# Designed miniproteins, single chains, continued (5), part 58

Each design is a single chain, and the fold is of that chain. pLDDT is the mean over its residues in the fold that is shown.

## One batch from the design tools (miniprotein)

Design m17996
Fold by ESMFold2-Fast:
Structure m17996 (fold): chain A 97 residues (1-97)
Amino acid sequence: DVAAQLARLKARHEKYRDADIQKKLNELEKKGETVKDLKEKLEKQRKEAEEFSKSKARLPYSLIEDGILALVRAVTGLTPDEYIKELEKEEKKKKEA
């Protein structure tokens, strides 16, 4: 089922995105204070997306993706497309036994 496969890919994307962002934010916090504003913005975006998620809207995922991927670009220097390609490469390596 294609729909089930897409759901799994989105779940993996969310998992790796959040973990990588938190790691980068913690590293930047040790080097400077700009990460406090980034952490607060990320938290607000996640809370807003969670409220919309309770209404079954597709918009929550778009808000999370746009907001968090924009932060990934700011902290890692990768574009959203590049970040997705890195996630796909990592998953492909794990599947290739």
Scores: mean pLDDT 54

Design m17997
Fold by ESMFold2-Fast:
Structure m17997 (fold): chain A 84 residues (1-84)
Amino acid sequence: SVALEGTAISPEKFKGKTAVVVAETDETGYFAILDENGNALSFGTVKNAASAKVGDTITATVEAGEAPKGTEVEIKVKKIDTTV
């Protein structure tokens, strides 16, 4: 398992917000976009997150929350924890 933290860079609605991702190797991961209080604004899925490196941009897809289903969110990876 891996846990990632990053910053959303698109769409504009989420730009600059904290993104958290959890993923297993070779499986679909899950993400949430957080507000300043740590509350989730949007949730969805992300592919290939377990192979990401710090500084990479990963693409996630919204399933629920403040953006329409199917909205793509680009997340700039800031830190990775592989011990989860």
Scores: mean pLDDT 81

Design m17998
Fold by ESMFold2-Fast:
Structure m17998 (fold): chain A 90 residues (1-90)
Amino acid sequence: SVKEEIEKLIKELEEMVKKNAPFDELLKLYNELVTLILDNKVSPEDAEEYLSRAKELLLEYAKKVFSEEEVEAIEEILEIQKKTLLEYLK
């Protein structure tokens, strides 16, 4: 199911954050998650949950490797992307 595939990608993101994997690998998984959500037209409610969880994982990683200013910029970009994707799914 799409839900099982999404949960698997989120779990892989969590593991990559714990392992301090290269940021490009995390972005690749995030893009795969976004693609699954869009291609399968996941409900806005479920998409908000998944995207919020992925955002928190990316921010956890960003806080380890980027400056405070860069982390704030990343957080703003991810929030704008989430809101835009949720509007598209309506």
Scores: mean pLDDT 87

Design m17999
Fold by ESMFold2-Fast:
Structure m17999 (fold): chain A 79 residues (1-79)
Amino acid sequence: LEKEIQEELEKFEEYRKKEEEVLKEIEEKVKEAEELEKIDPEKGKKLKKEIRREGTIEAASYSVEAIGSVAKAVSLRKQ
């Protein structure tokens, strides 16, 4: 039981790390889109919006996985 709780907490840390990596990628891509916006404002704005939307969904996916791992660890602790 304790080992299973530790495994779920380890998964939580892994998902949090993946979420942070996705957020960094979004930041870098947004900077590239801002450079494009200086040349072509319409394309730059559209690209920035798409990057934020896609990246937010991906980051949210990892956040949901992390929450699920914590919920499972709490459930195991209460059993």
Scores: mean pLDDT 80

Design m18000
Fold by ESMFold2-Fast:
Structure m18000 (fold): chain A 57 residues (1-57)
Amino acid sequence: SAVDELVARLSADPRLTPEERAELAAALELLASSDVTSQVGGKLLLIGVELQLEIRE
């Protein structure tokens, strides 16, 4: 899925700061939840990490 591809790409990206890696870890915990609200929250947090990378050198 697009989410799985994004997770794989971000997990392998050497540009992530320790803070962004912590946000990625939090997103993965939310995505692993059986709760739909948590899954949506995880997807939004994941997109936030990607956007941080795109707007930063």
Scores: mean pLDDT 81

Design m18001
Fold by ESMFold2-Fast:
Structure m18001 (fold): chain A 91 residues (1-91)
Amino acid sequence: SVEELYERGLRLLEELKRLVQEAKKRLDEAIKGMDEERAKHVREVIADQLKAFEEWLEEVKRRLEEAYKNGDEQKLQALIDELEERIKALG
């Protein structure tokens, strides 16, 4: 159902947000042992990627809400598939 797909999408989105926050904490802890130049380089290399990923998560949330409002099961399933692929890539 539309409701079951929407709830599944929200659960997957929250799992991805949790994994990102855990990854950020692990990164912050790892860079504490680095020299200033290396720490700066690591932050710069991933800063844009993290920003783009966080913007994508917000876009997916909006699309899930829109698809739910419109009763669009196909769009909900496509968004769920995208979220599951990202979780597999991060886990």
Scores: mean pLDDT 83

Design m18002
Fold by ESMFold2-Fast:
Structure m18002 (fold): chain A 108 residues (1-108)
Amino acid sequence: IDQLEKEFQENPTFENAFLLAYNYAKSGQLDKAKALLEQVKNNPSFTYRQKLLLGIVAFAYSEKKADVVSAKSILDLFFNSGGGYTNKNLSEEVNNLTTEALKNVQNK
């Protein structure tokens, strides 16, 4: 992870952000994943779809209901900032993923 953090700081590309977010979420460092999502939400170099994908990665590996709720709040900010009504299907997709993640946590 330290190497991925250095790579992102030196080259803040989508690919480096994705790998970093994925490894943070997979290792249970959801606080760092959420901070990375907040960092990129207003970056015009990231497309709306790239921001959504980073949020999905944070959701997919959450083991705690509170963490899923927090990640959804960050994604809702991306939708509101990125013209979230331009594509109703993207908003529904995030809501479905959040519901699925919460259901998975409740089954443990």
Scores: mean pLDDT 60

Design m18003
Fold by ESMFold2-Fast:
Structure m18003 (fold): chain A 61 residues (1-61)
Amino acid sequence: NTTPIVQRGQQIVDQIPDRYTDLKQRAQGYLDRLKNAQNATQQTGSMLSIIGDWIDVKIAS
């Protein structure tokens, strides 16, 4: 599900006139980072578990 924050960010990007390409690109980059940060937060626990398992296998070897 898309968070209200990500939806709001997309609206802000869409409001920037195409004439301000640099500003629009920066805003889009921020929005992409925000979306990625949300996904990273959701997966942080799972990734730590996978990394832990990988370390355990290497130590056992």
Scores: mean pLDDT 61

Design m18004
Fold by ESMFold2-Fast:
Structure m18004 (fold): chain A 74 residues (1-74)
Amino acid sequence: SAALQADIDQGISDLVIGVSEVSSKNMIKQGKIEEAIKDTRDMSKLMKSRGYDKASKALDELVKKLEEELKKKK
């Protein structure tokens, strides 16, 4: 049902974003911002294909944050 799917999507969004934010911060420290952007985009597409729209949107917002960090790179 749509209600159950929404509850599952919320839980997956919370977990995936938490892990992805930690991973992205570590990659930024290593100078691997472009790799972090690619990995996060791929995960967003995977979540979208599985019907986890909330998780996909949250990952797309993380991509935007990573792109801003890349723009600040010297």
Scores: mean pLDDT 79

Design m18005
Fold by ESMFold2-Fast:
Structure m18005 (fold): chain A 80 residues (1-80)
Amino acid sequence: SVFDQLAARIEGDLAALEAQAAASPPDQRVRVATQIGFVMLGHETEVDLLSRRHPQYAAQLDALIEQTRERTRALIQQML
């Protein structure tokens, strides 16, 4: 489904960001944390657009974005 495809893309994107964060030297942590924040804004925009086009997925998309926010916040806090 369109929802499953978006969820898989977000998961892959988060996994890549987590790997980048783990590989980043200490002096790059603030820069990487800032980039993670911008990626999160992109995810929120994509979820909003999909919710408007597919209201039947609204509850699932809301849950997905809330989980994504929580993981992103935890990752940023670990780096700062």
Scores: mean pLDDT 83

Design m18006
Fold by ESMFold2-Fast:
Structure m18006 (fold): chain A 94 residues (1-94)
Amino acid sequence: MEEWQRLIEELAEKAGEDEEKIKEAEIELARKYAEEKGLSEKQKETLIELVKEGVPLEVLIAAVEEDEEMKEALSEVLGVKLSTIEEIAKKLKE
């Protein structure tokens, strides 16, 4: 696992009681991830907006990395449909 994926997994395991702080941490991690991954400004803005709209950062990272196994695992764990993750991946490719 990449270091960002590991940190996000730890966040997901402990998530539940302090949604506001978790959301702030996810926005900051999304920004740093986009910078380290070398995403375009448009992709970075889209990523941050989706996190603000309540899409988990781990779903967005799986979409960016095109990690099919991670997409399936996150779909099962978080209750997000695979079709939704694929739609997000398409938006991030534009």
Scores: mean pLDDT 69

Design m18007
Fold by ESMFold2-Fast:
Structure m18007 (fold): chain A 59 residues (1-59)
Amino acid sequence: TDERLKLASEAVRLANELGLQGEDPDFVYRVLSAALGGAKGELSVEELREVIEEARRRL
């Protein structure tokens, strides 16, 4: 969805700004899921994890 692409871009930006490059994957997931979770209404846990994993690959 368009929202998924927007959230993926936002996750990349947040990960970069927070200096999460090279951090443990589970730690990155916890931080970004907390930061992005408040802005979502319909993303499943699996969809959220995919967005965060894409952000990690783009760093």
Scores: mean pLDDT 66

Design m18008
Fold by ESMFold2-Fast:
Structure m18008 (fold): chain A 69 residues (1-69)
Amino acid sequence: APVTKVQLEEAVSILTSLPADAVTTLGQALGLDQQALNLIQAGDAEALNKNLSADSRQRVVRLANFAKQ
């Protein structure tokens, strides 16, 4: 199913609660580019939703799900 804006808002909330270096390392391992990583660190879920491809948005949600304990 396509990633929703609400799922990206939840993902960004989770990822911004984590150390920035950990998010960068894991995000790079999942194939996220620097623009996506910068938008995650800025907490800008709306810009992520508008600027990222569907596959990249899925990778952001997967990163957050991996980071969830």
Scores: mean pLDDT 81

Design m18009
Fold by ESMFold2-Fast:
Structure m18009 (fold): chain A 81 residues (1-81)
Amino acid sequence: MEDKIKKLLTSPNLDKDALIKEMSKVKLRGVVPKSLVSLVQQWADGKLSADELISKIKGLAFGGGSGEALKAVLDSAEKVL
């Protein structure tokens, strides 16, 4: 899953603004959605690499919530491409 997310995030055809808009619609349990959107915004602004973004998302949620957060990024990136 992480390799697939990294591939999508490094795609030159990915609209970063559209990704952030899709991420803002996500409702997650065990993760504050604003925190997830903030991390994606930092990546979009060039402040985080794709690897750093994935690592920070894994640290954002307690227990199983990190898997749901990573899946939300994957699903949103696939929808926007």
Scores: mean pLDDT 73

Design m18010
Fold by ESMFold2-Fast:
Structure m18010 (fold): chain A 101 residues (1-101)
Amino acid sequence: EELEKLVEEIDKLIEELSKYDPQLAETFREAAEIFKELNDVKGLKTLLEIAQRALELIKQYEKNKDTDPEKAKEYQFELDVLRALVEILLVNGKLALERKK
């Protein structure tokens, strides 16, 4: 029940993210598939929160890039940190799947 709702919400965010950053969207998609296979509700909740923040940062970057370039760079830096976090989650998820075998 909770797992299905989390996957649905994450899929919607991935679709929206793909319009701005297809590579980041793909990393989220792979991580979500892994955590779904693991039945890791906590992992999926963490991915949902990171995806929501990433989309917010992208929208703030677009809003500020012409009027406040310095602030836009700060949003871009935070987005790059979130990319690294999702990659760490993806690696940890892959390791958890290997341990299942």
Scores: mean pLDDT 84

Design m18011
Fold by ESMFold2-Fast:
Structure m18011 (fold): chain A 81 residues (1-81)
Amino acid sequence: ASPEALALLREALELAEKGEELLKDPAKLAEGIGHLLAAVGLALDALILSKDDPAERAAAEAALAGGGTPEALAAALAALE
């Protein structure tokens, strides 16, 4: 597995988890959305880096199909173990 693609997916997961926690507070809605959008951006970067690795590409595609949520990102990372 590519260390760079895995690092991007792990960072995306951390941002998505933080974003979902922030969305529980109405005063932090904009911050939460910003973190979720950043997570999607990192998952897209992972997909681009993983173009030559079918397993890493499939994991990044699955994370994006799940909307970059913590659940989708965690499942993608688990599939790469």
Scores: mean pLDDT 78

Design m18012
Fold by ESMFold2-Fast:
Structure m18012 (fold): chain A 56 residues (1-56)
Amino acid sequence: TARQQTLEAMRAAVEATEADLAAMRADPSTPDLIVLVHEIALEGERYTVERIERAL
């Protein structure tokens, strides 16, 4: 219940971060460092979701 809702929210957060990153990459005015920071954040979010799913 609460764990499943948290996991679903985390998956939604990953999807939102992926969409934001795609928009940033499409905008040539976005600095490379900002793109890199978001790529690092996305990898961390994905790792957290995978880790929780494997623990279930």
Scores: mean pLDDT 83

Design m18013
Fold by ESMFold2-Fast:
Structure m18013 (fold): chain A 95 residues (1-95)
Amino acid sequence: MDIEKIIKKFNEAIKTGSPYILGILNIFDLDQDGKFSKKEVEYLIKEFNSDYFKKHSPKTFAFFDLDGDGKIDEEEFLLMIDVLSRKDGSPVTLP
């Protein structure tokens, strides 16, 4: 599996707001339940091999786990990615 190519596409999708971002996320949805567990987020962190994601993602997971169920749903995950990619620090409104 060409993980480096997948990571590059994911990073570009985050930057451009690509409609393909959900398709990329499905690669890491091991349960195919439309939600992302800590293990699935840890896979993303490892695959990115980015100090930025490694430093911020664990805290971000806890912040966006609004249900307290130990999982992030698809909307919460997209919001997390949007927040992590923003440079202006603009506040985000949850649905």
Scores: mean pLDDT 52

Design m18014
Fold by ESMFold2-Fast:
Structure m18014 (fold): chain A 89 residues (1-89)
Amino acid sequence: SLEAAREEMFEKALKALRESGMEEAAELLEKHREDSLKAQAILAKALLEGAIEKFYKLMGKEYKPLSEEEKKELEELKPEFEEALEKLE
C-alpha cells in the first residue's frame, strides 16, 4: 500500500509537471525518486501547491507559469497527493 501510493504519487506528479511545461522540475523529482520518501513528497507537494515560482528561484531555474488547463489538472491531483503524503508519514 505505501509503495503503491509512492509510485502512483510520482507517476502523477511527473505527468502533471510535464503537462504544466515544468520539465526541469519533473526531472528533479525523478532524480530524487530513490531518496527518502519524505523528501520526494515534500517536493511534489510544494510544486503542486503553487510554490512553483519560489521553487524555481531556489533552484536557479526559469519559471514558466501554468496555463488555466494545467492549473485545473494540478488542482484535481492535489487530494490524491495529500492522501499519499499522509501514507508516507
Scores: mean pLDDT 58

Design m18015
Fold by ESMFold2-Fast:
Structure m18015 (fold): chain A 55 residues (1-55)
Amino acid sequence: EKKKEELKKKVDEFLEKVGVENVTEEDIKNLIKELNLKDKNDIKFVVDYIFSKLK
């Protein structure tokens, strides 16, 4: 899905800027606000994707 691919790209850009080892819960909250996500399913997808990258 193009929307999910776009969200993944935005998350990857965010993680590149912040550094995967330095991501905090507040950083994730700020990213969700910056992306203007209103749908609970989109928010859950972004959060799950971020945690999958924090390996």
Scores: mean pLDDT 77

Design m18016
Fold by ESMFold2-Fast:
Structure m18016 (fold): chain A 70 residues (1-70)
Amino acid sequence: AAAATAAASTARIRALLDEAVARGLISAEEAAAQERRFAAIAEALAAAGHVISRVELDAAGRPVLTVEPA
């Protein structure tokens, strides 16, 4: 369950970062760095019994995560 939740969150973050690159809001290098950072955060949160309840892009094209207890 935790691994599936982390994988789904990572896929969503990747899609949003790809969209931000396509829109010219961030570079592909920045998107790769953010993807790695948020994948690690999602794994750590899942291991701690937390879930990412919402993923959004801010005005600068950066992912914003809402985290809640599972």
Scores: mean pLDDT 72

Design m18017
Fold by ESMFold2-Fast:
Structure m18017 (fold): chain A 93 residues (1-93)
Amino acid sequence: SAEEMAEELRERAEEWVSTLDLSEKAKEAIKKLIETAVKALLEHPDDLEYIEEAVFRKRDEILATEDLSEEDKQALSSAAGYLVMLARVLIKE
């Protein structure tokens, strides 16, 4: 179900984030990306393009509005790519 896929995405993403040495700002920014990915997956569970666009749009919004270090910006961009990869795996499997 969409709800089961969304929960799996959240659990895997949060576990991945827990293994990283990140600033509190980077952790909070990445949590916003995770929530965006979860919401997009729940709304359109068969539309990877929609989920990808939602995640990358949220990434760009955060980069434009939040004062992040270059290291934190790189972490956020990596997290966005990882979330899209997870959504792709969950939709196809």
Scores: mean pLDDT 85

Design m18018
Fold by ESMFold2-Fast:
Structure m18018 (fold): chain A 87 residues (1-87)
Amino acid sequence: SASIARLRAEGERLLKAAELMIRNAEDPSRTEEERLLNIKSAEFLVEQLDFIADQLESLGDTEAAAKLREAARELRERIKEIKEKLK
């Protein structure tokens, strides 16, 4: 359906944006302030992935929802690792 296609595209967009923010946060050439701001942005984007996954599941796309939730989990672990290094 058009709704499923739109949600899949939005999920992909959010994933790419979150990955970019996480790469910026992992970059040791950036200031601590810049890295922390990128972490906050990534955390917000990852939370949006759960909303998209819930919508996909409600429309019957359980496979796409599961993949998006797994990607979000992996991104949260990376965020956690960066936060520990910045303490």
Scores: mean pLDDT 89

Design m18019
Fold by ESMFold2-Fast:
Structure m18019 (fold): chain A 63 residues (1-63)
Amino acid sequence: TLQVRVAAIAAGLGGYEVGVKQGKPELGFKASKRAIEKALSDPSLTPEQAYKLGQEIAKELLK
């Protein structure tokens, strides 16, 4: 559905942006992929929630 696709894009952006800001675009790409997969499996996520999820996944990968 369109809503799920928008959420998946938002999740990917959130993860990628955190990785890039930390000087690790490869990590950002990895977080983006993982966040997109989670957003696609959870249609209840809003784009805002999905974006935040992507950021949290990237932060977890930085630990």
Scores: mean pLDDT 81

Design m18020
Fold by ESMFold2-Fast:
Structure m18020 (fold): chain A 102 residues (1-102)
Amino acid sequence: KKAEEALELGKRALELARKSTDDEEARRAGLLAARAGGLASNAAENSKDKEVAEKSLEAGKLAVEAGVLAVKKSTSSKAAAAGTAGAISGIGAVFQAELALA
C-alpha cells in the first residue's frame, strides 16, 4: 500500500519538477517529493517483503531526483527548503530500502 503510493507520488513529483516554470510549482514538487520519500522510508522500515523494499527504493530515488531538481528551479527559500526536504526524505528511503534488501 504505502510503497505503491510512495512510488506514484515520486513519479508525480519528478514530472512536476521537470515541468515547473515558477517558484510555486518548484515548491509543490519539493513537497510531493518529501511525502514520497517519507512514505517509502516508512514502508521499507515496517515490511519484510522484498517487493515492498524494491518499490520503496525506486520511490526514494525518484524523490531525491525530484527534490534536487526542485531546489535547482527554486527562487525562494521556501521552495528551496521544500526541495531539500524532498531530497533528504528520498535519501532516507533509499537507506531504509537497501537495509531491507540486505
Scores: mean pLDDT 87

Design m18021
Fold by ESMFold2-Fast:
Structure m18021 (fold): chain A 91 residues (1-91)
Amino acid sequence: SLEEVVEKLRESIESGDFSNLAQLIGELRKLGVEIKIEPLSEEELALSDEELRELALKAIDEGDYSRAVSIALELDIRKGIELIEKGVSKF
């Protein structure tokens, strides 16, 4: 259901575990939710990971799933860069 997929998205954002983000985007689209991935503004890109997480959760609460997903993708990119720099993971 939409509610179940939205809850999984919330859990991913709260935990910082974005391993299933692409699957969740696909599930939202299959449920008829229009997901438009938009780049963040320069002001938003200057925000901390914690501030972006709070904005993404607020977007979910407001039903703005496109915004929530766009912020989650930025958080996933930031996590991927950090892991590469630390040598813990490579793609």
Scores: mean pLDDT 83

Design m18022
Fold by ESMFold2-Fast:
Structure m18022 (fold): chain A 57 residues (1-57)
Amino acid sequence: STRKQQILLAGQKMYDAGKAAVERAKEMEQAGSSPKEIADEMKKLLDEGLAAVKEIK
């Protein structure tokens, strides 16, 4: 794959991770989770997205 395709794939993976983090935050807020618990879970999802980006060949 080209470097341009790798950059676009990385952007898509980060976008998907961000979207998942926001949706999970909404679910946790509705369930009565604390701001700290929501922030910790969002960070976990974003860290997982970044790890996936680092594995792009």
Scores: mean pLDDT 82

Design m18023
Fold by ESMFold2-Fast:
Structure m18023 (fold): chain A 140 residues (1-140)
Amino acid sequence: MKKLLEEAAEKAKKAAEHLKKMPETGTEAAAEAVKYGADTVILLMLIDENFGLSFASAFGDFAGYAYTLGAGDEVKKTIEKMKEKPIGAKAAEIAEEGARQMLALNKADKKAAEAQGKKVVDLTIYQLQGVAKYTADKAA
C-alpha cells in the first residue's frame, strides 16, 4: 500500500507538471500528461476504486482536449492500454466517454471546446496537485 501511494503521488505530480507546460510545448506536453494521468488513474483504482473512478472522469475530459490538440494517437493508445488490465477497464470506459463528449463538443463548436478544454486543464492541475499531496501524506 505505501509504495502504491508513493507511486500515485509521483505520477500525479508529473502529470500536473506536463499540463503546466502545455502553453509552451502544446501537443508534446499534452501527450505526456495523458500518460502520467492514466498511470495516476490506475494507481488510484488500486488504492480506492471510488477515488480512481472519480479522477477517471476528470482524466477523460482533459484526454479529449489533448486529442483536439493533436495528441489523439497517444490518447487512443493510452486508453486501450488501460483496458488491458481488469482494474483499469471501468476507469477506461469512463475516460473514453469523457473524451468522446469533448470531441463531440469540438465538432459542434470548436471555440466552446477550446474554452472548456482550458478550464479542464486548470481544474485537472488543481486536482492532480491535491491527489499528489493526499497520497504523499497518507504514505507517510
Scores: mean pLDDT 83

Design m18024
Fold by ESMFold2-Fast:
Structure m18024 (fold): chain A 60 residues (1-60)
Amino acid sequence: SLVEEYIKRISELLDEKSAERAKRVLYDTANVFKNEDKETQEKALEYVLASFLRIQEKRA
């Protein structure tokens, strides 16, 4: 599923602590947008990943 694809990307790109938080936010986001079209769902999940990547980069 789309959610499972983003869970894998989060696990690969984020540190353990950030990945744990990001996965929780991603599941919540997927549930909120579950009745939207696929493009809207993909953009919402991408925004979650991008936001956590930006936070991780600022800590480096």
Scores: mean pLDDT 84

Design m18025
Fold by ESMFold2-Fast:
Structure m18025 (fold): chain A 108 residues (1-108)
Amino acid sequence: SREDQKVLLSEELVEFLGLKESVVTVDELRTALVDRLVEWSQGNGSREPGALVDAAHNTRISEEDPNVLVVSPELAETLGVPQEVTFDELNLAIANFIRSNSTVIPVP
C-alpha cells in the first residue's frame, strides 16, 4: 500500500511535528501533519498522535460539518488551501507538502 511507503524528513520537520525519527511512513507523516494543523487552528492541542481517524473524529473543529477544519491564514498559505477546508482537501494539500519536504523511500 502507498500508506506503507516511507519518506525521509528534514530535521526541522521532524522537530516541528514532534516525531522521533527522520524516516516515517507517508500515512504516519500525514496523520502528524493533520494533528498539528488541527492543534494550531484550535489553539488547544490534539492528543491523538499517529491516527488519521482520531484526528478527524476527536479533534475536528467544524461547527457545521465535522469534516471541515479551520486553519490559520499562515498554514493555509503554506499548504495552498483556503482557511476553511474539508478533511479530504486538507489531506491532498498535506500530500503535496510531504512531497515537497521529503524524499520518498520505497519499502519492500
Scores: mean pLDDT 56

Design m18026
Fold by ESMFold2-Fast:
Structure m18026 (fold): chain A 84 residues (1-84)
Amino acid sequence: AELRAFLRRLLEELDLSPEQKALLRRAVASEDLAEAFAALRELLEASSGENRIKLVNALTLFIFNTTDEEARAALREVLSSLDF
């Protein structure tokens, strides 16, 4: 619930390309958290420059504030697997 609400806010707040919006919509619509994280990883890999920095910062803030240990661990793994 918290992760999907967060992803829905990102879809509305960020100036994303149609392709990036499609990836984020897939993450929001996903019933499986693993599939949502996979779509989010694809979004981060497809992002560059300022948009990538904004996404990383938003995810880092979510990780810091979330009480969901499972979501926190999975998102830390996603961020750690990326070259910045």
Scores: mean pLDDT 72

Design m18027
Fold by ESMFold2-Fast:
Structure m18027 (fold): chain A 75 residues (1-75)
Amino acid sequence: SDVDRLATVLQKELKLDAGTARAVAQELLSSPRTLTKQEFQEIGAKFGVDAEALRRAYIDFEVEEGIEDIKRAVK
């Protein structure tokens, strides 16, 4: 699932335990709209995670597959 994939990214990039990473992933993916910087700050504060690191991990997750497909297409 998207939650499991994002939780894996959060564990690797932010060194979160599996339970915390899954909870954070659920919060990030529960929004039907694009998250704001303030929302990343609020979620980061709730779970004791750096907001900018959280935002970067989320963006990496969101675009990684698309970027890989584009890179393969243009190589």
Scores: mean pLDDT 75

Design m18028
Fold by ESMFold2-Fast:
Structure m18028 (fold): chain A 81 residues (1-81)
Amino acid sequence: EEEIEELIKKAAEAIKNKDYETMQEYLLKIFRLKIGEEKGLSKSEAEKLSQEEVSKLAAELGLDKTNEIMAEIIEKIEEEL
């Protein structure tokens, strides 16, 4: 099981390599884990979420919170560059 910090470093490495497809895959994994965490799910439970379930949970958190989470992820990736 990958930790969020490990995934952030992998996303930053993909950006350094100009591998934006791999970067996008890591962003989606980080987002899933962050949404699960905000909903009180364990890492293992969050990793089992389907894309549809992640989208539903993000909608339940609301646009402002979802945007805040995404901004935090991007900022953390930029810190690793």
Scores: mean pLDDT 81

Design m18029
Fold by ESMFold2-Fast:
Structure m18029 (fold): chain A 85 residues (1-85)
Amino acid sequence: AAARAAELGRELARAEIAGDLERAEALLAELREVVGDDRAARDAGLLAAYRVLAENAEAWAARGFDAAEVRETTRARAAELEARL
């Protein structure tokens, strides 16, 4: 469950970054079904999504966009979720 949740979390974040809202919604529904009542799977999916979002923020910052606040907040949240797994 956790490994599949992480895969879905990554794909969900990628769909959101691409602006594909219908795909993001479908992936969120599948992630919810996989997670169910499994807290470890939920945290794995969220952590994987946050990591993809943080990497994207770094890529934008490298292009001259100020993404530092979003990147720092996302990484802090990812670390918090890891500590609770």
Scores: mean pLDDT 73

Design m18030
Fold by ESMFold2-Fast:
Structure m18030 (fold): chain A 72 residues (1-72)
Amino acid sequence: SEKAQQIAQQAIALYQQGLATGDPSLFEESLALLQELIAQGAYQEALDVLRTVGARDADIQAVEQKLAAALA
């Protein structure tokens, strides 16, 4: 969980840097870290990233469903 939280914070930081610089490679790196969180089952941390970056409701709901299934 601590490692997943660090990855989530790094993904958010890269996204914010991308907004500040206009560099699309930073958005790609942020997305790669988000995909790592999902692959590791770190759905809560992945949701925190998605909500912070303003992802589409459908993408947020897909991860929320995986989190609910993992907790059931």
Scores: mean pLDDT 79

